Designed miniproteins, single chains, continued (4). Designs and how they scored, part 29

Each design is a single chain, and the fold is of that chain. pLDDT is the mean over its residues in the fold that is shown.

## One batch from the design tools (miniprotein)

Design m12982
Fold by ESMFold2-Fast:
Structure m12982 (fold): chain A 92 residues (1-92)
Amino acid sequence: SEIDRLLAELRAITRQIADLARQAQAAADAGDLAGLRALAAQVDALMDRMDALVARIYALRPSREQMRELALIEAEATAHRLLIRELLREAE
């Protein structure tokens, strides 16, 4: 289904965000503020892409099960974004 395909794309984006969050922690540990800022910008771009896909999924009228899956994906991505924002605050 179209919704299942979009959910798979969101899961792929969330995995990319998780990878970038690990790189952000390594950059913070190394004192690489420029690298940390670049990683934060990449995550922001992926979050914008995620928001567009989420809006499209809602327009397609997802089931309760699909909405539950979507909520878990969004929660995971949000947790990683908050980590990167905290690392930036501590570095600045």
Scores: mean pLDDT 89

Design m12983
Fold by ESMFold2-Fast:
Structure m12983 (fold): chain A 71 residues (1-71)
Amino acid sequence: SSSEELLAKMERLGAMYKAAKAAGLSTEEFVRRVGEAAGIPPETVRRWLEARAVPDDATLERIEAAAREVI
């Protein structure tokens, strides 16, 4: 279902953010660096972390790859 898919994406976003915090990155620094690496505006990444929106599957894969480069 769409709700199940949404929750799975939110868990993936939360896991990335938790890893960034464990690595000593601030929210602003994480959002900036991931946005730059993925070619996405930092404010868009921030909205996803605030659960105000969710990315499509391809975009989520891109930001996960970018987060691994940043962390």
Scores: mean pLDDT 80

Design m12984
Fold by ESMFold2-Fast:
Structure m12984 (fold): chain A 81 residues (1-81)
Amino acid sequence: ELPTKEELQAIFDSLSEESRKEVLDVISKYGSREIEAYLAGKPEEEIQAIRDEMRKALLEVLSKELDPETAERVVKALFPD
């Protein structure tokens, strides 16, 4: 059900430079927040909330160029539960 690494790479290569930049910006922003939460000893629920926000933001970016099913599959492949 989840795309392979090769399929995921092909999808990213199909995205515009602007969308790829937005994806990297989202990962950087929320990744930094997740690391800060871990270092601060925040509860798992708060860390999961940050991950949920990251998945939502990525879905919005990817849905600009990908169909909803493909965008959802990509997000799940990058950030599985």
Scores: mean pLDDT 78

Design m12985
Fold by ESMFold2-Fast:
Structure m12985 (fold): chain A 76 residues (1-76)
Amino acid sequence: SSEDEALLAEIKKLAEEALKKIEEAKTVEEVVQIAEDFERRMRELFSQMSPETQQEAMRMLEPYKKKIGEIYLKLQ
């Protein structure tokens, strides 16, 4: 639906914004705070999605999660 499409677009926007902030982060603590804010906002959007759209969102988020994890490990 158009509503599910809008929710997917918002998740993608949040992921891109979170990744940008994390790339600018200088400490592990900053990365954790940004990731926690992103996860909180993501959970709210996920609760509004159909199961099929949630699955699509999870697949879309995998590259962002991988990149965030790589940055986290480099800061340790």
Scores: mean pLDDT 84

Design m12986
Fold by ESMFold2-Fast:
Parts: structure tokens; sequence; C-alpha cells
Structure m12986 (fold): chain A 98 residues (1-98)
């Protein structure tokens, strides 16, 4: 609900070009989250793939520094999901060591 309310306000406040860039960035964040979930389901999560997803999120953050609160919230949530997956991978690798 809060995210939907933020998006409604941004549509009223942003010019059409800024809104289009913001919507494209949100779609890319959704694609990154979908890729993370798909890799997790397939047991194909690797440090290299997680580093690639995190790099893509950092590039989106840099390109959209003025992208508004809804994009910032989505980017932060996606980054935390990738970081959490990295931590889980490191913990699993540690458990396999004698």
Amino acid sequence: NVLEELRARERAELDPAALARNQAAIAEVDAIQDELQDLAKQKKLTREKLDELLKRLKELMAANADGGLSLTVKLTAAALQVIGALIDLELEEEKKKK
C-alpha cells in the first residue's frame, strides 16, 4: 500500500521523461529480483552471479540518484536480498570446512 501511494505521488510530481526512466529502473530491479529467485530455486547461486546482480543494482542506484523514494526502497530491498544470499553462501562454504 505505501509503495503504491509513493508511486501515485511520483506520477503526479515527475515529468514524463523522469517518470519513464523511473519505471524502467523499477522494471530492471524486478528483473534482478526474479533472476535471484530463479537461481535460488535451481540451486545455481554462486558468488560470481551474486556479485554481478549487486553490480547491476549499484549501477541502477548511480544512474537514478534522484529517482524518488519508491525506487530507493526497491533498490535497497533488492540489495539486501543479494547481500543476504551472499552471506548464506559464505556460511554454507564455512560449514563444509573441517
Scores: mean pLDDT 75

Design m12987
Fold by ESMFold2-Fast:
Structure m12987 (fold): chain A 62 residues (1-62)
Amino acid sequence: MSEEDIKKLIINVLEENPNLTDQELKDALLKNGVPEETANSVIDALKLLGSKNELINVLKSI
């Protein structure tokens, strides 16, 4: 899976699962083939930003 494919997958998981907890979101990312280090970075970014929508917007702007 390319880096761009991973990014799009992360965005899709976030958009389709807005009500998941951080732990459930990490599990969903891992089950969809996102590397554990990347999944941890996504959860850390979510905690720093405080919003799934803000994280989605940041990812879409990259």
Scores: mean pLDDT 79

Design m12988
Fold by ESMFold2-Fast:
Structure m12988 (fold): chain A 94 residues (1-94)
Amino acid sequence: MLDKAIELLKKAIDSAKQGNFDEAIKYAEEARKLAGTELANRKLYKQAIEVGKLVQKAIDALKNGDYDTAISYLEQALKKVEEAKKEIDELEKR
């Protein structure tokens, strides 16, 4: 269910841009769990690991007050999840 992970990553980015860092961390953690589980279930283990690392770096940056770096990592994670979803959707399209 990558659509929910994409929605949560977008909410994390928006919350971080608005200065709502606690909400950004919460949405990022939920997105990481959903994306990681779904990608692993699809045997996309490399993508699951890459997304997990990017989101963890974003959370660490938010906690350290490096908000621009955090937003960059969240945007990179979002792009990776969207690319993985597109690949899955193309495989299921007849």
Scores: mean pLDDT 84

Design m12989
Fold by ESMFold2-Fast:
Structure m12989 (fold): chain A 93 residues (1-93)
Amino acid sequence: MTKEEIEKMIAEAKEKYKEAKERYEEVKKMYDEGGDLEEIIKKALETTEFASEASNWASKNAKYSKEALLLGMEAGVYAVGSAVLATVARNEK
């Protein structure tokens, strides 16, 4: 893998991490503000899938960049957080 390919991979990992974080924060804000539970469940599950895919993508590329791996691991934290929010919201329904 070239240096330019590694730099593009790190940039992509940063964007995936940022999107996972923003999606999680949006869903959590909806929950904290007493939003529609069905919409919260749906968005939380969509965020879980996105963040999990970002984490898996980073893990597959771990051998090329430690920075990309760490960003993927952090995205994985938002996957778990979103799954917990979906479960909590579903139990309140």
Scores: mean pLDDT 82

Design m12990
Fold by ESMFold2-Fast:
Structure m12990 (fold): chain A 108 residues (1-108)
Amino acid sequence: SEKKKELEELKKKIEEEVPEYVKRLLASAAKAKPHVDAHLEEVLAATPDPKRREALRYLAEFARTGDLRYFLKALRLEFEAIRDSLSEYEKEVLEYLLELLEKLIEEL
């Protein structure tokens, strides 16, 4: 009951904050764009996990294009990499956040 109320309150806060978060994320992508090629190869060489390397390539494409679908793909791969260390509550919160971001991107 208490955990369900906390989850409902968190979902409401996420819904209120997500549009501003997306705006800031797009601004961050634009700022990163001129630097992505200079740093990507070095960061990839330092990243042994193949899923995290794939996520980094999607983050680079997001920075280059401003297409939030690449950010969502990167985020899904990062969450998959840590999924086994997450509680059921944390998994539910992250799945809700991903679903909400996907819906918001489709409305843009």
Scores: mean pLDDT 77

Design m12991
Fold by ESMFold2-Fast:
Structure m12991 (fold): chain A 64 residues (1-64)
Amino acid sequence: MTPVQRTAAMLGAYEAAKELGKSLTVEIVEAGVESGRALLEKDPNASLEQIKEAGYKAAKEVLG
């Protein structure tokens, strides 16, 4: 995972936390990053938007 791809996953996690009125924790960030990594293992050409969406969904699952 490139630094830019990691940042996209983290931004997704941040948006989920913000939407739910929750604090962004290390656990939520790492859940988002791990989801983005798993997406890239299945699709190495996944876009930054797809990686961000993966991070968002993973963070929502952890938070809600």
Scores: mean pLDDT 84

Design m12992
Fold by ESMFold2-Fast:
Structure m12992 (fold): chain A 81 residues (1-81)
Amino acid sequence: EEEELLKEGTARLAAEAAEIFVEDKEKGIQLLKGLADTARQEGYEEIAKAIEDLRKEAEKDPEKIKKMSREEIEEMFREKI
């Protein structure tokens, strides 16, 4: 119950951080790192790894993230968790 709500909330926040990455790469990366750290501290290692993977994908191919909508990024993240 609570874990499902956390997964949904984290997916939205991760998508927002990825949108910020399109406008400000450094700020977006820092937000994604912060989200991953928070998830790990709360004991959600799988969610933290999904956020780190999204950050690595964004750093490797920023053009891919720029072409995606918030909804598409959120869906992609949900598939990882």
Scores: mean pLDDT 76

Design m12993
Fold by ESMFold2-Fast:
Structure m12993 (fold): chain A 91 residues (1-91)
Amino acid sequence: VDINDPRFQALVEATLLLIQATISEIVADRLEKEGKIDEAIKSYEDAIKYYQRALDVLAPFADDPEVAATMAALQSRIEELKKKIEELKKK
């Protein structure tokens, strides 16, 4: 593994963004369970933004099947969170 490899740098940056997205989801889940719906929505929206940034960082490397699979999983996660936000806004 070469630390100066652009693909390696992108994977590191994406990983840090995924950690931030996961923290935002954990915070949002706790806020939702506490009945703090508006704060939970904001934290889920923050998670989506981090996942979207990770997709942007990975996009130049989508020719790699493993990267493409990761991007597909992130896109599915974003759609799940968008659906959850819509359901929470109806409460």
Scores: mean pLDDT 86

Design m12994
Fold by ESMFold2-Fast:
Structure m12994 (fold): chain A 100 residues (1-100)
Amino acid sequence: GPATVVIPLSDEAMELYKAGGTIVVVRESPEHGREVVATILPDGTVLEWRPGKVEATLDEEKKTVTVTAYDPDLSGTYTAIVESKKGRVKGGSGELVIPP
């Protein structure tokens, strides 16, 4: 079945996002290195780079990004980073493991 990780966002990361930043969700694994799996635009639009295999949802009130993955090869460390012209702030990270 799918696995879910909840990534907490720091107050600094949320302030940067609310100021017009973009949330980039990155997966890191020993097999594939670093890849962007989702991008959340300043207007809340979610762009998924693994459609049907990875979902990302932002809860601004709880300051969390929830990532759900459906494929065992998508296990890894998931990190949320907020990027803007003003800079880059790491929000948080979490481990996601899907059994084969």
Scores: mean pLDDT 84

Design m12995
Fold by ESMFold2-Fast:
Structure m12995 (fold): chain A 57 residues (1-57)
Amino acid sequence: ADRRHARLHLARDLLADTDAPVADIAFALGYNSQSHFSRAYRAAFGVSPSETRRAAR
């Protein structure tokens, strides 16, 4: 489905608002690997998933 941007925005919210591991978020959103998810996330937001979580406190 052509909803990749919606999934990445949901991932950003989950990274900021929950303590779920990055890999679990990636798999929940239909990514087959954390590496593919992290690449897509950085392309969309300019920061890594781990950086997003650190910034969220």
Scores: mean pLDDT 76

Design m12996
Fold by ESMFold2-Fast:
Structure m12996 (fold): chain A 75 residues (1-75)
Amino acid sequence: MSPLERAKEQVIAELEETRAYFLSLLTDPATKEKVEAIAEEAKRRIEEAESVAEMMDILVETGKQMRALLEEEKA
């Protein structure tokens, strides 16, 4: 397995942990659906990524989007 393929597996695992974490904190089904959609799009982008740096940028941006949704629900 290439270093890039191994990195993709690790980043996808981190994405799945992040998804599970935010879903555990959310109560609104519509907001949960948005988190699921964001996670699926992020997973697609990670699979298409050509570098570890690109994958890390996707993971960071995805985490920010999920956190914003949680903050909106808790406001």
Scores: mean pLDDT 84

Design m12997
Fold by ESMFold2-Fast:
Order: structure tokens, then C-alpha cells, then sequence
Structure m12997 (fold): chain A 63 residues (1-63)
């Protein structure tokens, strides 16, 4: 699925699954996990480089 592809790329490039990234993003932004996940997938569809960059930022914020 698209979600599995996005999660695999994010894990390879930033060390996070899509679900882990969505949880961190939700916590930082005060949104729901579902909203954060949807926005991450929208970014993945539009710009994979922006998606990887967002993942790396979220990985840093999880430390």
C-alpha cells in the first residue's frame, strides 16, 4: 500500500515508521495522530524529499 511504501522510505531515511512519525507530529502540533498521518501521506504524494526532511526533523524531536 501507499502507507507501507511511505513507512518503508521513512524508516530507511529517518529511522521512524509512519506511525511513529505521526505520533511525534501530533504531540508537537497538538493535532490528532490521524490528522498528522494524513498530512505526512499528503507530503509523501507531493514531494518525497520534503517527506524525508520532515521525517528527519521529527526523529530529532523524539530525542
Amino acid sequence: SLEEEASELLKKEAGLSLDEAAEIAARVSGSSVGTARRKLLETYKKDKEAFITAGKVLAELSR
Scores: mean pLDDT 86

Design m12998
Fold by ESMFold2-Fast:
Structure m12998 (fold): chain A 68 residues (1-68)
Amino acid sequence: SAAREKLEKAREELEKLTGKKINDLFEARIETGRLATFNPEKTEEAFRLLKEYEEAAREVSRAKKAEL
């Protein structure tokens, strides 16, 4: 689905930006916060990618619940 593709793309971009593996939303938030703390110049991009990841993850979760 488009939501799943968006989630995977946001995850890959966030992993590339942070240099860390991101398996879930908790890790995405932690690594984004860590990057923003030590690299202020990357803050805007990092939080944009986190927002995209969170929105896509919510859409995927909602679609999965609708099938149950």
Scores: mean pLDDT 80

Design m12999
Fold by ESMFold2-Fast:
Structure m12999 (fold): chain A 89 residues (1-89)
Amino acid sequence: SAALEAFLEALREGNLPGALTAYEAAPDKDALLAAVPEELRERAERVRRVVEGQVSVEEVLELAREFGYPEFSEAEARHLVTAPPLKVP
């Protein structure tokens, strides 16, 4: 699917904003995660935990640094952690 392709490309390229956007836009997030190759599974799981608020501010900042976005502020990281899960009805 287009959502899966965008998500996998963002994970491979270290594009954290792109990975977050693709994950949030996916109509079936469980199917998206199930289709992720084993080599990208750890990154996909970390993106899922960020979107679903299952990470600390420190973990979001570490992920941003790993993806090459050290400009992520503590305020931005806190917003991601405290935001409610995005759902398409």
Scores: mean pLDDT 68

Design m13000
Fold by ESMFold2-Fast:
Formats: structure tokens, C-alpha cells, sequence
Structure m13000 (fold): chain A 66 residues (1-66)
């Protein structure tokens, strides 16, 4: 399952502190998940763009859970 794979990669990147990579994997998860997962992935990308690694990680986990 591509969605589950990208969710796992996003979580791993977030744990490593790589906000940009976590947001990228969350976006891939959102494209294969439901509308809620896509919204969480978009929020993770916005947080990463602002340099907020903690919020990017939180939204990445939310995208994987959706």
C-alpha cells in the first residue's frame, strides 16, 4: 500500500527532524489517502516552509492517521 509506505517514511523523517522531507512524504500520503489526509499533508508542508519542524512533524503524523 503506497499510502501506508509514505506515511511510515513521513513519520521516520519527522523523528529525524527533517521537516521538509516529512512534509514531502505526507503530501505523497495525502494523494493516496482521503481528503482529510491531504489537508493534513498540506498543513505539514506549510509548517515546514515556515521552518516549524515540530508542527510539520505533528501534521505529518495526522496525515498518516487519516
Amino acid sequence: DAAARYAALGGAAAKAGDAAKAAEYSLMWGQHGNRGARLQAERAREAAAKGDAAMAGKYSVGAGAG
Scores: mean pLDDT 65

Design m13001
Fold by ESMFold2-Fast:
Structure m13001 (fold): chain A 86 residues (1-86)
Amino acid sequence: MRRKEEENRRLVIEAGVLDGLIRMIEWLLKNTPPDKESDEKLLKMKKELEEELRRLARELVRNDAWDIAEQMLGGENTEELKRLAE
């Protein structure tokens, strides 16, 4: 029981970190002066992070980890992860 709970918590933490990084990249793109090289790198990083977040969301489905996700990230962030898993 405890080991599965710890594994699910790690998945939720990883998902939360990736979501935070994606939001930071979106903030940078909106609030910094446009620079073609930096913007292309940020967009590439965002795409890779979004793909990894979808992978983690699918793992949360497989592990039935939504209760832990809601406890750690809150209901709104958990609903966004559920949409990504579809």
Scores: mean pLDDT 79

Design m13002
Fold by ESMFold2-Fast:
Structure m13002 (fold): chain A 55 residues (1-55)
Amino acid sequence: GAAAEKMAATAVANAHKPHEEMNEALAKVFEPYKDASADEAQAITQAAVEAANSL
């Protein structure tokens, strides 16, 4: 979904930054979706992890 796609793009854009800064950027993107269903939260988290690991 759009949230997972945005999280992945944010992780890639912030790959050169310290983990703390990347986590802050990801948290800001996730904030509107913090009340999302467990399935959506899992998908967003998985997309972010995959993007980070591809770097």
Scores: mean pLDDT 67

Design m13003
Fold by ESMFold2-Fast:
Structure m13003 (fold): chain A 71 residues (1-71)
Amino acid sequence: EEEERRRRYFDELVDLGVEALKAAVDITVTRILYKRGELTEEEYQARLAELDARMDEINARVKRVLEEMAK
């Protein structure tokens, strides 16, 4: 059923979009904490590296879903 297939892809993209927004919020919070002196430079860089890796994973999953939808 094409309708069920579209729903699954759409739901996955919505979930990935929510995860991307969460990562963007986490980046903003991390920068605020660093500006307040609540994070060391090392902690700040480590958290940004983790969030960057998380965004790369999300982008890779989005690309996979879009490629499947295009077939």
Scores: mean pLDDT 83

Design m13004
Fold by ESMFold2-Fast:
Structure m13004 (fold): chain A 89 residues (1-89)
Amino acid sequence: MEIPLPSKEHAAEVIAKLLEKAFNDPVSAKAVLEKNGEVSFTFDPKDPSKVVLALDENTLLTADGKLVKAKQKTSRSTEEVAQALGMSP
């Protein structure tokens, strides 16, 4: 029977896989987990079977093992940098 929402246990397994994939090295993945002690995770609303791991307040690790910046604290300098990168208004 399918469960639409990921459990804590399921998220932990996905987190381990995401870190291994992102660093292409299980040793580096373990080091990140140990340094953070506790990592935050969020499920993808488009696909609840996939989770997104928050490594830092500004950094998310997606289910594909990609590191992306989360919604950053609104800062004038940060917004100017984002606009300079060619982001649409």
Scores: mean pLDDT 50

Design m13005
Fold by ESMFold2-Fast:
Structure m13005 (fold): chain A 73 residues (1-73)
Amino acid sequence: SIEETGKALEQFYLLSGEQQQQVIELLQKQGISEDTLFNALDLLLRNGPLTAARSLSEEQRKALVQAVEEVLK
């Protein structure tokens, strides 16, 4: 969901550098570029989590939520 994606983006900033790198690598395996993630993170800081989540496709949102959840285990 849009709300879950926004929370995942907020959680990314709370991750360690090693965990952030793991998320980036998981997203790259799904064909999602580091630039796509960083654009969404920039939008989070400037316009909030809902706008950031809306910058991503449905597939990109699902991949991001799954990657953050996997790393937080």
Scores: mean pLDDT 87

Design m13006
Fold by ESMFold2-Fast:
Structure m13006 (fold): chain A 89 residues (1-89)
Amino acid sequence: AKKLVEELKKAAKELGEAAKEYEKNPTSKTVSRFTGAALRTIGLALQAALSGGAEEAKKVIEEQLKKYKDNPLASLALEGALNAVLGAE
């Protein structure tokens, strides 16, 4: 669980940055970066939850939701990650 939670923290940070870049400059490259970051974050959140790290994954996602509350795309993807954790438990 610990390694998956650490990777989730990195993925969630990249997701936030990718969402900011996409909103500032929506291109095929920034869409691809955002989509890849979103899928990675959701996948890692699910893997962490299934590995017994659901509470730690939930805390990471909730911290990022608070940080990026004013970014609709980051919030949407992070809510997807939170729902993946909640659905796994």
Scores: mean pLDDT 83

Design m13007
Fold by ESMFold2-Fast:
Structure m13007 (fold): chain A 79 residues (1-79)
Amino acid sequence: DELKKAIEEGTKKQQEAINDLQKRVEEARSEGERLKEIDPEKGEAYLESRLAQAQADGGQRLGEIAYETKKKIEEIKNK
C-alpha cells in the first residue's frame, strides 16, 4: 500500500525531473543559437554554461528524488 505509493510517487517525480531537464536543454540550445547570430563566441559560451548548469541542477534534483524515495521506503519498511 504505502510502499507501492512511495515507489510510484518517486517514479513520477523522476520523470518530471527528466522532462524539466530536457526542456532546459532545448531552451539553452534555442537561446544559444539566437545569441550566435549576434556573437558566435558569446553564444557558444552561453550554450556551454547553460548546458553545464542544467546538467548539474538536473543531476542534483534526480539525486535528491532518489534519496527521498529511498528514505520513505526505509521508513515504511521499519513501520
Scores: mean pLDDT 83

Design m13008
Fold by ESMFold2-Fast:
Structure m13008 (fold): chain A 81 residues (1-81)
Amino acid sequence: MKKIANTYIFYLATGEIPKGKEEDLLKAVILSGLPLSRFVKDLEVIKKEMSKEQIKKALDEVESEYPEYSERIELARKILL
């Protein structure tokens, strides 16, 4: 969580995704209790920076590690894939 949170803080401060941290940002967006409007907005930014294959893999990994977030992950799949 702490490493992923640092990626999201950087994104909030700069408006930029740190190079090679796109998957960490996606996981941070899913695991944070964000309002739906912010959740959708941040996912649209991520969608421009990651391939569908990278997104699918990251979502599968988060669902395996945090099955309690399955409903948010399903919503993210519908938005991103």
Scores: mean pLDDT 73

Design m13009
Fold by ESMFold2-Fast:
Structure m13009 (fold): chain A 99 residues (1-99)
Amino acid sequence: DEEAALVRALAAVRAGTATPEELALYERARSGGYKGTVRYIAAEFGLSPEEIREFVGMDLEKQIEFIRNTDAPERNGMTSEQLREAAVRILEAAYQADQ
């Protein structure tokens, strides 16, 4: 149920309506090392709670493949392709930091 809570928290953060509890959950996901980074990226890409649970269970190679084959919403002047490449770099960096 953490994945469902994260999806709701992300939606509230994007809408500017997040409670302190939702902000804390979002920050914990973002700063939770490799596993937290995986959940954060999946939620940012619009995955459902079920899809996030499946994605978290994948190895790094499959997670990268999934990201590269997923349409990312365009944000902050970045294209979907640029957002996918940024997400892959962040994911790889988080994985390396946990080694």
Scores: mean pLDDT 72

Design m13010
Fold by ESMFold2-Fast:
Structure m13010 (fold): chain A 85 residues (1-85)
Amino acid sequence: PALTKEQVRKLVVDTIRYIGDYYKLSQEEIDFLVREMERVSRTNSVDATKRALAALVDAIGMEYNNKTTISKDRYLEIIQNAIKA
């Protein structure tokens, strides 16, 4: 069954908070990502929002494994590239 817009928004917020805690992101990074992904969910299709969320989760996991940090500009680039796909 297809998710509603509200269910997608809740999934996005819950996933970002869960992943942020798991990969030890700062509270500032978590708050930034929640704000940006809520914006994405309001202004884009459900499918584009899911692509952006998946790309963001993958990028956070990869950078954590590589012991690097992601800048706010790089987070925005990842999100925008996933929306366009």
Scores: mean pLDDT 82

Design m13011
Fold by ESMFold2-Fast:
Structure m13011 (fold): chain A 68 residues (1-68)
Amino acid sequence: SKEELLAEVQELGRRAVEVAEERRDSLTKGRVLELTGKAIEAINAGDLETYEEYYRELERLLAEAEAR
């Protein structure tokens, strides 16, 4: 559902922001916030393909930040 997608991306974005803040990486934090906003816009527009692209980018950013 739309509510499940919104919860999923907001949780992912929150986790990525937390890691970026812990690393003191303001550039990654800014990018995560931008991508999370775009993902939410895609969900609201019913554009699941665009949502999946942004979600994958967020997962990549989180994984890279956690690996440091």
Scores: mean pLDDT 86

Design m13012
Fold by ESMFold2-Fast:
Structure m13012 (fold): chain A 74 residues (1-74)
Amino acid sequence: MSEVQRLMAEGSVYFVAGAVYRVLGDYEGAIKYYEKAIELFEKAEALGEGELKREAEEEKRAAEEALKEVKEKL
């Protein structure tokens, strides 16, 4: 696995954790994990090229949108 792929996989794990906390109504927990996912996807985007960079950008955008929605609940 490349470093970019590893960062994307880790970001996905944190994104799923954020979604779980969101479903449980723990919006502070959801925010924390979505922010970690964004950091990891941002690192993947910085290191990635071509399709991997675009995938990282898309995943980052999804995490940012989820974070915005959860912040509106606080």
Scores: mean pLDDT 86

Design m13013
Fold by ESMFold2-Fast:
Structure m13013 (fold): chain A 52 residues (1-52)
Amino acid sequence: TDEEKEKLIQQYQADLESYKQELSKAKDTLTEIALKLSIIGDQEDIKLLQQQ
């Protein structure tokens, strides 16, 4: 449903903000890469949900 979609978008958005905060504190390359991939994935998922 649309309500379920909106709640899922809010969840991904919260996760995205958390990953961005962790990225600012990342001190090793592997962690930085992993966080960047997670950010990209969540951004794409939000985009897909918003365009239904």
Scores: mean pLDDT 82

Design m13014
Fold by ESMFold2-Fast:
Structure m13014 (fold): chain A 90 residues (1-90)
Amino acid sequence: ATPEEELARAKELKERLEEAAKLEDDEALLEEMREEVSKAAGRDVSGWSKAEVVEARARLLLREGRPAPSEGVARAAELLRELQAEAAAV
C-alpha cells in the first residue's frame, strides 16, 4: 500500500463514517450494518451500541482490500505529506 492510497482510503473512510453516523436514526439500516459486522467478526454483535457498530463498519470498509497499515507506513505518509507541503512552498 502506498502512502497516497492510504490517505485516499482514510478520506473515503471518514466520508463513509459520517454517512453511517447519519444513519443512526434508521433502525433498518443499523440492523443491516449489524449483520455485516457480525458476519465479518464471526460472532453475535446484537449487544453492541450504535456507535460501536458504526465504528466497526467503518473499520471493516478500511480492511476490505488491505490489512491495517503498519506504524512504518503511517510514518512514511506523514513524512511524504510534509515534503509535499515544503516543495509547494518553494
Scores: mean pLDDT 58

Design m13015
Fold by ESMFold2-Fast:
Structure m13015 (fold): chain A 81 residues (1-81)
Amino acid sequence: VDPEKLEREVTEAMARIATTVLSIGLEPEIAEKLRKESEPIVKAAREQGLPSSDALKQIKKILAKLLEEAGKFDLAKEVLE
């Protein structure tokens, strides 16, 4: 049994859950863009062993960028730090 395979599966699941949770309460268009742009990060978690903490940071950066594009600069800052 490959223990790294299990870890990658857990990391992928956590990244998908994080994307779903972060999309709750967003406008449908922004939520759709977040899911679409987060997909490469979710794949990197599965295929490249990207740690869940790093995946979450990258997903938050995508969300912050989408919020900035929507004119929600204060929320974008809060998401990053």
Scores: mean pLDDT 75

Design m13016
Fold by ESMFold2-Fast:
Structure m13016 (fold): chain A 91 residues (1-91)
Amino acid sequence: MLTAEEYIELAERDLEKGDYLTAVTAMRRALEIDPENERALRLLYRASVKLAEAGHPQALDDLEEAYKLAEKAGNRDLVEELRQTIERLRA
């Protein structure tokens, strides 16, 4: 079983390769292990934005989940970034 840090490293490599779906899956697993991990939340945000811009059907749901986790973690700056991005992508 991979650690949260190992999933984060895997997702960073997947993002560099343009494999955004695999990156989102790795970040969801990292957040199951460490739900307040800011680095995992930021990587999920980045990958999900790319997927949403490509028209992927679950990307908005992934962004909304990241928003809820960021609120629970108390990261106000990330919450505001996610809120603005979700509004932009819904428009």
Scores: mean pLDDT 80

